# Designed miniproteins, single chains, continued (2), part 35

Each design is a single chain, and the fold is of that chain. pLDDT is the mean over its residues in the fold that is shown.

## One batch from the design tools (miniprotein)

Design m5181
Fold by ESMFold2-Fast:
Structure m5181 (fold): chain A 58 residues (1-58)
Amino acid sequence: AEKDKIAESIDKFVEEKGGVTASELKDFLKSYDSIKDEVEKLTNEDELIDFLLELKKS
């Protein structure tokens, strides 16, 4: 599924950076047109982290 590909890309992005800020993660996720609207609805860091965990679990 597309979510699996995005989750894999997130893991690679985090691994390459050794650690990322919420802003960097949000910008990275907004590069995916399929989820950019959902990412823009995330108003705080905790919501962003929860979204990423849901994406990786799905």
Scores: mean pLDDT 73

Design m5182
Fold by ESMFold2-Fast:
Structure m5182 (fold): chain A 66 residues (1-66)
Amino acid sequence: SLEEIAKGLATAVRALGPATLTVEGKTITVKGNGAALHDTLPSKEEAVKVAELAVKLDPNAKLVVK
């Protein structure tokens, strides 16, 4: 589910310390402490929803939508 993906991204944010989630097209990029992870969703709308849920789960996350 999108919520499970969001929980995974929030876990990645915690592992990377303060991290930025960037949504560009269908892709979410989580970047922090010199590392980056990518996840691709079926649509930009789903990518934005997942990123917003991840930010709500971890206060150290910042969201940028392009």
Scores: mean pLDDT 77

Design m5183
Fold by ESMFold2-Fast:
Structure m5183 (fold): chain A 94 residues (1-94)
Amino acid sequence: SEKDKLLEEIVKLIEEISKELERKNVPEDMKKQVEDALLQLYTVVNSDLPEEVKRRLVAALEARLRELAAQINDPEIEKLIERFLELVHRYLEE
């Protein structure tokens, strides 16, 4: 299904972001915070939680992820995070 394809692309993008964080020598504490936020977003969208609860949790995690991206201040990482958030929104719309 389209939803299954979006979920696969989300997982691939989490792996790509993790590799890019390592390649750019982002501090381990910051890397862990980004990875934790990405995995929490994945878990929330793939959960059986009510749609309204999912949207609320997603909004909070998106704000955190954007804050972390701004602190890292790397255009490639910021672009990958924005693409991840786009896929998350598309998945919720399915």
Scores: mean pLDDT 87

Design m5184
Fold by ESMFold2-Fast:
Structure m5184 (fold): chain A 102 residues (1-102)
Amino acid sequence: DPRARARALLREEIEKYRVKLTPEQEERAVELLAEAPAEVLPIIILLLSTGEFEMAERVAELSVLLRENGRWDEAALAELRRLAVEGNLEGLEELIEEVRNS
């Protein structure tokens, strides 16, 4: 069950990084992580913890698209993290459209 695996990973990361999420934030994280690469978990948790839910959803979407197109690597992860830290939602949306049109 992808959702059960996502919950286990989320609990491990919460404990490891001392991130406090509401029950609603945990359920949203589980949904996003059920489809996204595990390496993006710390970025999703950070964004959800700061209330940046739309950015968390876009990060998850872009990571899935990059993986499906064989473009998921360390550089892609680093770029997603940078955009998330900068609060650059427009940049994330532009990359999603670029990948979709590839």
Scores: mean pLDDT 78

Design m5185
Fold by ESMFold2-Fast:
Structure m5185 (fold): chain A 78 residues (1-78)
Amino acid sequence: SESYSRDQLIADVAEIFQRRGIRTVAEARDYLEAQIAANRAALEAAGVSPAQREQILAQMEGLAELYVRLFEEYLARQ
């Protein structure tokens, strides 16, 4: 985005993890896996169809991989 730099996105993602005491890529993965599991349970409780639930969760998994890569890049710059 012209109004939001990659460096700002990396900084924002790092702040999200660091504010939660997450300091390693492995801890970030564990945290995001727990969040996806919690969201799966919430979608099931809300009565979301299996097909819609899997589409939403697949998008969340893709976003989680992006966040992990951005955090890895942040840590490599330290």
Scores: mean pLDDT 85

Design m5186
Fold by ESMFold2-Fast:
Structure m5186 (fold): chain A 64 residues (1-64)
Amino acid sequence: MGPRLIRIESDDPDAALKEQVEKLEKEGWKLLGEIRNVTIGGRKASVALLEKDGELVTVLAVQR
């Protein structure tokens, strides 16, 4: 199946990303990579890619 996207808006995107990644890791997802404190569309963002059973999920936390 194609990659799933979880999008979060927060005043602290880095903290929001960490909370979501921790929840997914508790559900058996494995963190493959993370990029923190980037700019996407003029907003601060942090991104993580996770994998479980051959499926991928991208978590995108963007500043509100």
Scores: mean pLDDT 80

Design m5187
Fold by ESMFold2-Fast:
Structure m5187 (fold): chain A 71 residues (1-71)
Amino acid sequence: MEELEKELEKVVKGVEELAPVMSPEALRTLADREIAEIAEIALKNGEDEEKVKELVERARRRVEEILAKAS
């Protein structure tokens, strides 16, 4: 769980750092891809599906908040 949270937090921070230099569309695509890959790896490694879903939803919400501010 801690590793999953750390990986998702890296995606959110990456979006924040790239927001001034990359389009919101490109950032959303990149974030969605990275979040999906992180979730797939976590599920394959035996993480609880409901917990993965909750953390993914929180990460996606943060990404959308950053993109809304950057737009």
Scores: mean pLDDT 81

Design m5188
Fold by ESMFold2-Fast:
Structure m5188 (fold): chain A 58 residues (1-58)
Amino acid sequence: SMARREARIATARELIAMARAGVPKEELLDYARKTGLLSDEMVDQILEEVAREKARAG
């Protein structure tokens, strides 16, 4: 449904912000599991992208 899609986008944005703030992967996975909206693979993709951002920034 549209409502679930919007909730997933909002949750992904929160995870990106937490990952950029240095929250550990284990806590990010726990948060995602509590929402039931993101898979472990999606969390890994977010962490990978944040790592690439940090590498690009120097």
Scores: mean pLDDT 78

Design m5189
Fold by ESMFold2-Fast:
Structure m5189 (fold): chain A 97 residues (1-97)
Amino acid sequence: SKHEKLLELFEKLVKEILEIAKKMAEEGLISEETLEQLEKEAKELIELAKKNPEELEKWIEELVKMVEANKDYVPKSEYEAKLKEVYERFAEEYKKL
């Protein structure tokens, strides 16, 4: 269904963001405590998305709008560049649904 595809796309986005956060923690750019908090928040957000399909679609629409608004943003670091690429890919995949 469309909702299953939206959830899968959202889970993929969250997973890719956490992979970048883990690399940032390994490089000492964020604390282990910050990484643990992000992982906890990500898990809670995914559980909320599963329980609220209509809200998930709204969250995705707002994220896509934010990505479009920041298309001309110049990343300040390698990790900001990777995050921008992940968000832009997510927005393009959403448009194909």
Scores: mean pLDDT 86

Design m5190
Fold by ESMFold2-Fast:
Structure m5190 (fold): chain A 66 residues (1-66)
Amino acid sequence: SLRARLEARGGGSGRVSAEQAREVALEEGVSPELAEVIGRAAEAGGGTLSVDRAVELIEAALAAQA
């Protein structure tokens, strides 16, 4: 699942970096432009997103592309 991939990428911390969030978003089929927006959201929040927040943003981006 997307959540399991993000949890694994974040090393079980419950958080992912901006780069990790962008990488997973791209792997899930999010466009490069929307993946960058997700990365920017992490940077605005001090460089990381919670896994819960990253899941929400990636799912929203995929829905917006559908």
Scores: mean pLDDT 83

Design m5191
Fold by ESMFold2-Fast:
Structure m5191 (fold): chain A 71 residues (1-71)
Amino acid sequence: SAALEAFLARVRALEAELQALVASRGLEEAEELRAATAAALEEVLAGLLELGIEDEGTRRMRATLAALRAA
């Protein structure tokens, strides 16, 4: 539970970082794709939080979010 909450908070933090980056650059098309990806990941994480699941899948999701942040 707490670990999944921390993961979701990190996802939201990464989304905010990406929003700030894209907004400062004026990349509207990239912003739509970024927002859709972040929203989808957050919905999946919300489902995992409800089930109390933290496993290899959630670790891979964190790696994906890190890659999105690096892009």
Scores: mean pLDDT 63

Design m5192
Fold by ESMFold2-Fast:
Structure m5192 (fold): chain A 100 residues (1-100)
Amino acid sequence: APPVSAEAAQALIDRAAADIDALEAALRGGKLTPSQKESAARLLLARARALHRVATNTDDAALREQILGLLGRIHALLAALLPGSALEDEARAILDSVRA
């Protein structure tokens, strides 16, 4: 992928953080249907894939640390939404890839 601008990367991080915050709140509310959990998990995995692309195309250590924090939260949410799923496994693999 072409290098992303710092502004575009930060906008993605801000959107991902907002989505994570909203889903953490919804999960604590305990009213998510199985279909809503699957939709939320797919959204989180799409965010994880986008964040991974930014992390692999940036030399900004502070930006990479922000992404790593968000990927950790995405993995924790996927473990709560769909425990033991292939989506949780992929999120874990993305997190481990950025840590390396």
Scores: mean pLDDT 85

Design m5193
Fold by ESMFold2-Fast:
Structure m5193 (fold): chain A 75 residues (1-75)
Amino acid sequence: MTKEELEKALEAIRQATADALAAGPGAVSTVEVDGKEISVRALRDEEGTLSPVLNKNAVEIALKYQDYLDEEAAK
């Protein structure tokens, strides 16, 4: 995945996250990026905090971006 593809995918995840959280508990926002389904669910935890739950594809993209940022920060 190129940096540009990764940044585009992250923007899609950010938008889906904002949409899911705005819709409230149990809401799911779904987008497709490069044929991969990215889904974010708004889940209320035991403390009453609303948290985004990312599907496997979204988590993998976020981890790849974190690795990229860590490599850049190490320079």
Scores: mean pLDDT 76

Design m5194
Fold by ESMFold2-Fast:
Structure m5194 (fold): chain A 60 residues (1-60)
Amino acid sequence: SDIDQLVESFQKLAEILSVEEMKDVRDHLVSHLRSQGYPQEQVEELEKRLNEIVEEREKK
């Protein structure tokens, strides 16, 4: 799915970006999908999965 591909790409970026840069990319992706008319359920799934990756990165 588009969401799975975006999450995989974000996970790869998480290896090289700072936490602050990851948050910027997360916010941009979520905003972009909303602006493109993606279903709310898919946008919420993306936001949830990206937030989990960010939180794991911050905790370590």
Scores: mean pLDDT 83

Design m5195
Fold by ESMFold2-Fast:
Structure m5195 (fold): chain A 83 residues (1-83)
Amino acid sequence: KEKEIEEKLRELEELIREKGAEAGVPQEKIDEILEEFRREAERLIELSKKGVTLEDLAKEENAEFDPSPVGRRQYEFVELLFS
């Protein structure tokens, strides 16, 4: 479980780096995005440890699903974390 979470985080970080570079995003902006992603991932991990459900998160954040490749991978991570 912990290993799976670490593997998914690595995959997401690599995907963000790759897609950012392909889009011509400056390295400084890619680093900024990765830092924000890491903070959000840590927050979600802590919420899962506190027993927060996916339903609770959906109510709190009122966020629409992002169908982009990054959004898909983020959803997979959240689904794995709260499984």
Scores: mean pLDDT 67

Design m5196
Fold by ESMFold2-Fast:
Structure m5196 (fold): chain A 60 residues (1-60)
Amino acid sequence: SPLSAEEQRAAAYEVALAVALTVSRNSKDPATPSPEEVEAILRRGAAAGDVTGAVKEVNA
């Protein structure tokens, strides 16, 4: 693949962050994580190479 694992991880993180922050900003549900929590969860997931798992955690 021409895209490195690090580049794939960075791209996945950027997409997941944009989606999750949009959900956080538009949600009326008090169970939805704050923008700060969303950023922390996704940053941790990106560092671990599991952005998909981090997105699931944000949506739980």
Scores: mean pLDDT 73

Design m5197
Fold by ESMFold2-Fast:
Structure m5197 (fold): chain A 94 residues (1-94)
Amino acid sequence: DELAELVAESLKRALLSAGVSEDTAQAIADLLREALLREQARDYAGAIAALERAIALLDDALAASTNPEAQAVLSEERDLLRLRLAHVRARQAA
């Protein structure tokens, strides 16, 4: 899915620009891509699990950051993942 790949790559680039390691940025991006593909397949439970893991890794990266500009980027991306999680949960409940 090209859209899921583009969204995941955009997140990875933002995380790398904020000083997140390549391995952690890739892991978070892969989890977002997994969540988007699972949501498209109507596997909402799998999408929720992937988003929760992505948010946990991003929270760890935020806690490790000492740069205010990096913290702003990481906080913004975390809030976007939380919004995606809320959307998937709402779709599961419907």
Scores: mean pLDDT 89

Design m5198
Fold by ESMFold2-Fast:
Structure m5198 (fold): chain A 110 residues (1-110)
Amino acid sequence: SMIQKLMKEVLDKIESLPNAYLVSEPIDESKYPGWRDYISDPVSLKSIRDRIEAGEIKSIEEFKRLIDQLFLQYTTLNPEDSPEFKAIQEIREEAEKLIEEAEKKVKELS
């Protein structure tokens, strides 16, 4: 579907951003020991991509909610004064712009 293609294009662009490795893979227990105490429903760019390809994400709004959940997850796991937290916030700002552009495209196709 066109929405599926738009979501994949957004993911590809997010994955190309500087430091995207910080949010792309499943949570690493060695880097974040005890993460299960903070995160009950873990997500990654990879798991979101797999769900898009499986046809489980049906709208740009659902996609946006999963991306918002991803960034909340990694900002919860990293201290606010860490370089990782700053890098994740920079990725989040660019991701929000990319999703806004995709939302406009969906509206134009309706």
Scores: mean pLDDT 86

Design m5199
Fold by ESMFold2-Fast:
Structure m5199 (fold): chain A 64 residues (1-64)
Amino acid sequence: IPSSEDFPLTEEQRKKLEEYFDKNPNPSDEEIKKLAEELGIPESTLRFLYEAYRIRKEVEELKK
């Protein structure tokens, strides 16, 4: 994908990413790289999604 702005993730990729993040909310750089390769997502895109999910979860916890 030439543009990282609008990355077309499949529903399966999104669900796997959410499940992985829930199980391992603080993945190492190596784990991010491996997951990106397994899902076929650019590492930079995966890092962006990881940060987005982390922020979203923290905001939801604070809202209660």
Scores: mean pLDDT 71

Design m5200
Fold by ESMFold2-Fast:
Structure m5200 (fold): chain A 58 residues (1-58)
Amino acid sequence: MVQVFQVDGVTYFATTQEVDSSNFIRVPSLDKETVLAELRKQFPNGKIEYLGEVELPF
């Protein structure tokens, strides 16, 4: 699973795996609070919008 977020109109995917892509953000866990904390660190003044959770093959 990944968590999907939009920051200032740009879509980002949060995952526990390291992905070599600018739209992917590595997080220590996929709980919403941890993901939001990591997004706020990278985009402290950005408007963060939660879009949902999607299933991906692991």
Scores: mean pLDDT 76

Design m5201
Fold by ESMFold2-Fast:
Structure m5201 (fold): chain A 59 residues (1-59)
Amino acid sequence: MEIVLAPDTSPQERAEARGQAAVKELIEYGAKHLGVEEASLDEAAEIFHKDKGADMPKP
């Protein structure tokens, strides 16, 4: 454990953690649908958005 200073998670850090989780899901989603092992974030995001947006985007 390397906590020297109080671990205060700013709203920015909290949003970043959630964003990184969503990014990981997007990459995995793109890899599954494209069948590629090295899908880039941009490619995964475009495939995800195009596939979901074409059918029916949900919150």
Scores: mean pLDDT 57

Design m5202
Fold by ESMFold2-Fast:
Structure m5202 (fold): chain A 104 residues (1-104)
Amino acid sequence: TLEEVLKVIEKLIEIYKEAAESTDKGELIILMASASALLLHIRQLSKDLPEEAKKVVDEFLDRQSDLLNQAEAAIQAGDMERARALFEEMIELEKETIEKLKKL
């Protein structure tokens, strides 16, 4: 349901907030793996959404997956400044997506 999708996006926000406060590479790798699992969960939930909501969620998932891949690359390179900026961008996209979905 749409409510379940919104709850999972809220969990993603909490993961990226925790990631923004972390400087431990091992912890960040675990948090990124958790984020990836939640994106997969949203993709499964999106199959039962109305067309308008599904379109918003599909666009969100594509953009979030790209940003997550960039964040993982930054973490592996030790570029914590870039990783932090990407976490902030992902949080902003999540907030925007929640707002769009609530207006449907």
Scores: mean pLDDT 88

Design m5203
Fold by ESMFold2-Fast:
Structure m5203 (fold): chain A 69 residues (1-69)
Amino acid sequence: MPEEGEILLALVDIYEALFKLGVKRNVSKEDLERLKKMVEKLQSTAEQLGNEEAVERARKILEEIDKAL
């Protein structure tokens, strides 16, 4: 499952970048809520697949999104 784990980590990197850009540009609450739902789905998938790094990173993004909302 190396490709699967790499894809999950790549998605985490993308969501982290999108969140940081969004906060810097003061995007709408609706856009942040949309991102939150995508990251929540990623976290659930990572948990099912046992990818602890992806779970931990997704959790940190969710915490930061909640602070920005």
Scores: mean pLDDT 80

Design m5204
Fold by ESMFold2-Fast:
Structure m5204 (fold): chain A 80 residues (1-80)
Amino acid sequence: SVLEELEKLLEEAKKASFEEVMEIAKKMFSLAADYLEEKNAVEALKKVKELYDKALESKDKEEILKIMKEVLEIVKEVEK
């Protein structure tokens, strides 16, 4: 499921270096955006895109991980 893939990416990101965490985050954002577009979840997709922009400007691994966790929670809410 998409949730299982997103959770796996978050766990990989926790173990990754700062340089690698951004690449993993980009994969997570791509999967989440594709899923939300398929579900026509317009407001959730908008929030994920805003979080993506914030992550791209971040220089802190911990902040990127927090953003990734927020994306996972948004997708979980849409799955309800």
Scores: mean pLDDT 85

Design m5205
Fold by ESMFold2-Fast:
Structure m5205 (fold): chain A 97 residues (1-97)
Amino acid sequence: MEEERERRFEVLLRIAKLVDEGKMAEAYQLARTELGLSREQALAVVKGASYIVLAAHYLEKGDEEKAEKFLDQAAKYLGISREEVRRLAEELIEEKK
């Protein structure tokens, strides 16, 4: 329905997957090139993606309280809704299966 939002979501998911794999430099470069972000904005996106990875880890462990705290941090760094960061974390978990 919103092609621009879905494209951004797909790119953010790819960045989160790279961060989960420890490929921080590749994640940063993807944020710079695919999202057209400044250095400072790209670093914030990589930081937000790190919180998504942590949230996904705690969701898989059933620690909802810790997951919620990391999702809140991810939303702040990425500038997107709490529901969108939860969707990113849940899709990251699904991709690992």
Scores: mean pLDDT 83

Design m5206
Fold by ESMFold2-Fast:
Order: sequence, then C-alpha cells, then structure tokens
Structure m5206 (fold): chain A 84 residues (1-84)
Amino acid sequence: GPKFTVVVHTDNGRTGSFTVSADDSPEQIGQKILEASVLAGGGQPVRIDIYDENGNLVGSLDVDPSWTPEQIGKKVKEMIDKVS
C-alpha cells in the first residue's frame, strides 16, 4: 500500500518524523509518535501533519494533551485510511 510521512511538532518548537504504511496498527503508530517526539529533543506533541509519497499534505491533527500515544495513533490511522 502507499507510504506516508508523519511529522510531529512539539510544544518546544522541535519536529520529528517517521514513515508509516496503511498496514501499520494504531498502537505501532502511537509508539512511533512518542519515539519521534523524544528524538526531536522532547516536548509534548501539539500538531501532527501527514504527507503522501509525493509530499502532498493529506491530513493534520491538533493534539489534545490528555490523549495517550495509542489515541493519537488511532486518529492518525483514521486519516491514513481515508486516503489509502
């Protein structure tokens, strides 16, 4: 299936990114979001942007600070599934 680039923006002005496929689970995506935030220098995720293989923005998510990584991953998965 198509590949997507997920860009995580943190509350301290840092960004992290990773690649997902349409076959990745919500739990797996959530863990990748957490890892990308840590690798970006820490901070709380505040915004997630999703890009297709051609670099087109296909979705954006404002992150509620009460959400768990799994809940964020589920919302990212829902956006990917709509365009897959």
Scores: mean pLDDT 83

Design m5207
Fold by ESMFold2-Fast:
Order: sequence, then C-alpha cells, then structure tokens
Structure m5207 (fold): chain A 94 residues (1-94)
Amino acid sequence: MVDSAEELKELQELLSRIYLALVARDEDTAVALLVEYLRFLHERKGYSEEELRELAASLLTMLLQLLPAELHPLARRAVDRATAIVEAELRAEA
C-alpha cells in the first residue's frame, strides 16, 4: 500500500540512511539498509524479482550521482550484495 505520505517518508528515510552509511564507508550497514529497502518494496508494492533488480540499478545510478567518485566502488558492491541477498530470499520463498 503506497498511497500514503507516511510510506514515502519511510522510503526517503531509508534512502537517507543508505547514503549516510556509504559516506561513513560502512558497507555492511549500507547492504542491510538496501536489503530492508528492497524488501519493503516487495512486501508493500508487490514488486517482482525483475522489478526489484531494475529498481536496484536505478538506485545505484542515483547514488553514483550523489556520492564522490572515491565511494562509487563501495556503492556498487553494496547494491550488488543487497540485490543478491534479496533474490536468494525470494527464490527460497518460491
């Protein structure tokens, strides 16, 4: 259910925390928050594995625009790891 300002606020809060974790160079925290973000979209919006993969790619593109170049490898690793975790979880549920 994503028709409320509260759900948009929760997603924006998660995105802000992901950004801060990456700036702090805390890869494991960034991965955990990215997994939470992707799970939220799957559970609340019913996004498929393919749709979540496309969203993860779009999110990475946005993060790379916001982050200094030195953090780009960290952001790519974090998004890749989080996507792999969520894909494995969705396959285990099937």
Scores: mean pLDDT 82

Design m5208
Fold by ESMFold2-Fast:
Structure m5208 (fold): chain A 90 residues (1-90)
Amino acid sequence: SSKQKQLLELLDQMIELVKKSEAPEEVKEEFFKLVDKIKKKIEAGEVPSEEELEKFRELLMEIMEKMSEEQRKQLKELASKIQELLDELR
């Protein structure tokens, strides 16, 4: 679906922003693994679990602590768009 494609594109943009951050490699690796799991669910026409979304938000907050204000704003905007699209798939 068009919503599915948009979600996958936004998740890829988020990965690229996180790669450029000064967050610890362990946090980045955990985030990338979770995003890969979420992408696979979306590709299968499934919605991520509430537990996966909670962990996703927690990891984003940890990553944002090591970002500039401009990078944080960009990441928050991507996260908001992702959340909106996920809510539309319910």
Scores: mean pLDDT 85

Design m5209
Fold by ESMFold2-Fast:
Structure m5209 (fold): chain A 87 residues (1-87)
Amino acid sequence: STEELAEEFVERVLELYERYKAGEISLEEFEKELARLAEETVKRTNYDERVARLALELYLTALHGVRTNRPLEEVRERLERIRRKYL
């Protein structure tokens, strides 16, 4: 379902952010994987408009978070707010 895919995407983005903050992956690797996850999520729903908007907003929020070095807790809260907005 759209909800299940949104939950999966949020969780994967948070895991990716945690790995970046732990120094396990580079910024370039983070950005590449984040883009891949967003594209995969949109494709899995056959380009559903709501999922595309959700994925774009989660992508931009996570990307901004890492580029501006925001705490994980702030990013988690923002991603959860976006999830609730679309579901």
Scores: mean pLDDT 83

Design m5210
Fold by ESMFold2-Fast:
Structure m5210 (fold): chain A 76 residues (1-76)
Amino acid sequence: TEEEILEALERIIRNAEREVRRMEREGADPEVLRRRREQVRAARELAPEVARSLARHGLRITRVGRTSLDLEGPLA
């Protein structure tokens, strides 16, 4: 469902946010941190639209990875 896909995306985003905080504490390159923060911010903004789009196409989640989703369903 759209809700299940959104929950999975939010889980991935939370993992990414935690990773950015770890990088900050460890003194990662400022340019890398800036780019990663932008990616996480964009992902948060787009997550509801992505979940709706995937659900409308009948895609099902088969696995939730730390940074990715495995999806299954009709493509055409």
Scores: mean pLDDT 74

Design m5211
Fold by ESMFold2-Fast:
Structure m5211 (fold): chain A 93 residues (1-93)
Amino acid sequence: MPTVDEVKASLQKLTKEVIEEIEKVVKDEQEKKKLIEEIEAMLKNGEDALAEMQRLIDEKGDPLDIAKQYAVVTILQSGMYVLLRMAKTKAAR
């Protein structure tokens, strides 16, 4: 399992890359703002899940609960990629 710090660094890097691409490819300012706000909300939810994951690790909590928090972060990362791909597809029209 990667460390919480490694997952956090990966999530922050992905968030930056996704926002930079949205800013480049999305032409509608309102759509751009909405997408960036959704990505930033995903980052916050991921950071909250990582904080809970770290707490569970430190307290020797249930491995299943630790795995659930990691799954939340993974789902959020996948969601960011889907939103970026949809934005690129729409911008290419």
Scores: mean pLDDT 81

Design m5212
Fold by ESMFold2-Fast:
Structure m5212 (fold): chain A 82 residues (1-82)
Amino acid sequence: SEEEIEELADETAELVREAILTKDEEAALERIRKLLEEKGLSKELIDEILEEVRKAIEYGLYVKDPELAAELARRAVLRLLS
């Protein structure tokens, strides 16, 4: 449902925000991967989301902005699941 997609996008965004604060990209990507697997997404879709999430984390670390990284990841999940 649309509500389930929004919830997943918000959960992914929070994990990305934490990644910037802790500077632990790999731990965050693994947590997000498990979240997406638990929600029953296909491997192809999980790989696409993780690629966009990785870009959001890398950009957020570069600009030192956890909220911007979180928003980029949230938008990527919404775009790919809509």
Scores: mean pLDDT 87

Design m5213
Fold by ESMFold2-Fast:
Structure m5213 (fold): chain A 93 residues (1-93)
Amino acid sequence: SERELIEKLTEEIVKAVREVLEEAGEKEAGERISKAIRETGEQYLGMSLEDVAAAILKTVKEVASELVSEEVKERIVKRVQEVADRAIAEYKA
């Protein structure tokens, strides 16, 4: 179902963000951003995968700007975009 794909996309993005932030030594920021991502994914249940990915990316940019350096934020944003694009392409194959 579309809902299951949105939940799967959300968790793949959470995993990717946590890996980047744990590597950067920002575990607490990783937990806060992960929560924001999950809340955004839940709010956008019933939207397209692309709309959910865009909403999550916006949330990540906003929350990361408050918690981490610009360099770490750019790394997270790039990783989220790459993971979302790959996952959506795989789900539509």
Scores: mean pLDDT 84

Design m5214
Fold by ESMFold2-Fast:
Structure m5214 (fold): chain A 99 residues (1-99)
Amino acid sequence: REKALRILNEAMERLQAEYERGKAEGLSFDELFERMKEIAVEAMKRAVEAGLPEEDQMLLAFKLLTALRQILLDAGASEEEVREKVKEFQKAIREVFAK
């Protein structure tokens, strides 16, 4: 569906822009993660409000989690830090879905 892809593409562009901006500003790993999490949670809320099918919502969540994990690894996070942050991110997304 075009709408699911549009929400994903807009969220991916925002994640990339925020990552580049955060690196330029010298943000800490934790600060960068919190901003990324807010962007992804907002995208999930938009998907729910738009009435996307559950399958499309799950696919969007998976794509956002994959992108966030890759950004954190590229930012120099350890595998342990990424694992912990991914769990926090999954919890935040589930809370949006449960509403």
Scores: mean pLDDT 77

Design m5215
Fold by ESMFold2-Fast:
Structure m5215 (fold): chain A 92 residues (1-92)
Amino acid sequence: SMEKSKAASYLAAAAIHYAAGQWALERGDVETAKREFQAAVESLLKALDLMKPEDWSERDLEFAEKIAQQALSLDPNNPLAQELLKRVEELR
């Protein structure tokens, strides 16, 4: 469906932003890492809005959880990362 195609695009965007954030951390660029992890979180929340619970694989849920935890490690008060973690937990 069109919704599944859009969700796949958001999952891909999340992976790209997560990789960019990790690379920024390796360089000591914490501010860039925060922005990249925020973009990954936002993409995953959009994917959650488009996908049915049964369409999420265990791997995709683990990936989303890891990204949320990474974002929270740099900003514990990040409300979107907290929302992502909660929504992923509700799908288990």
Scores: mean pLDDT 87

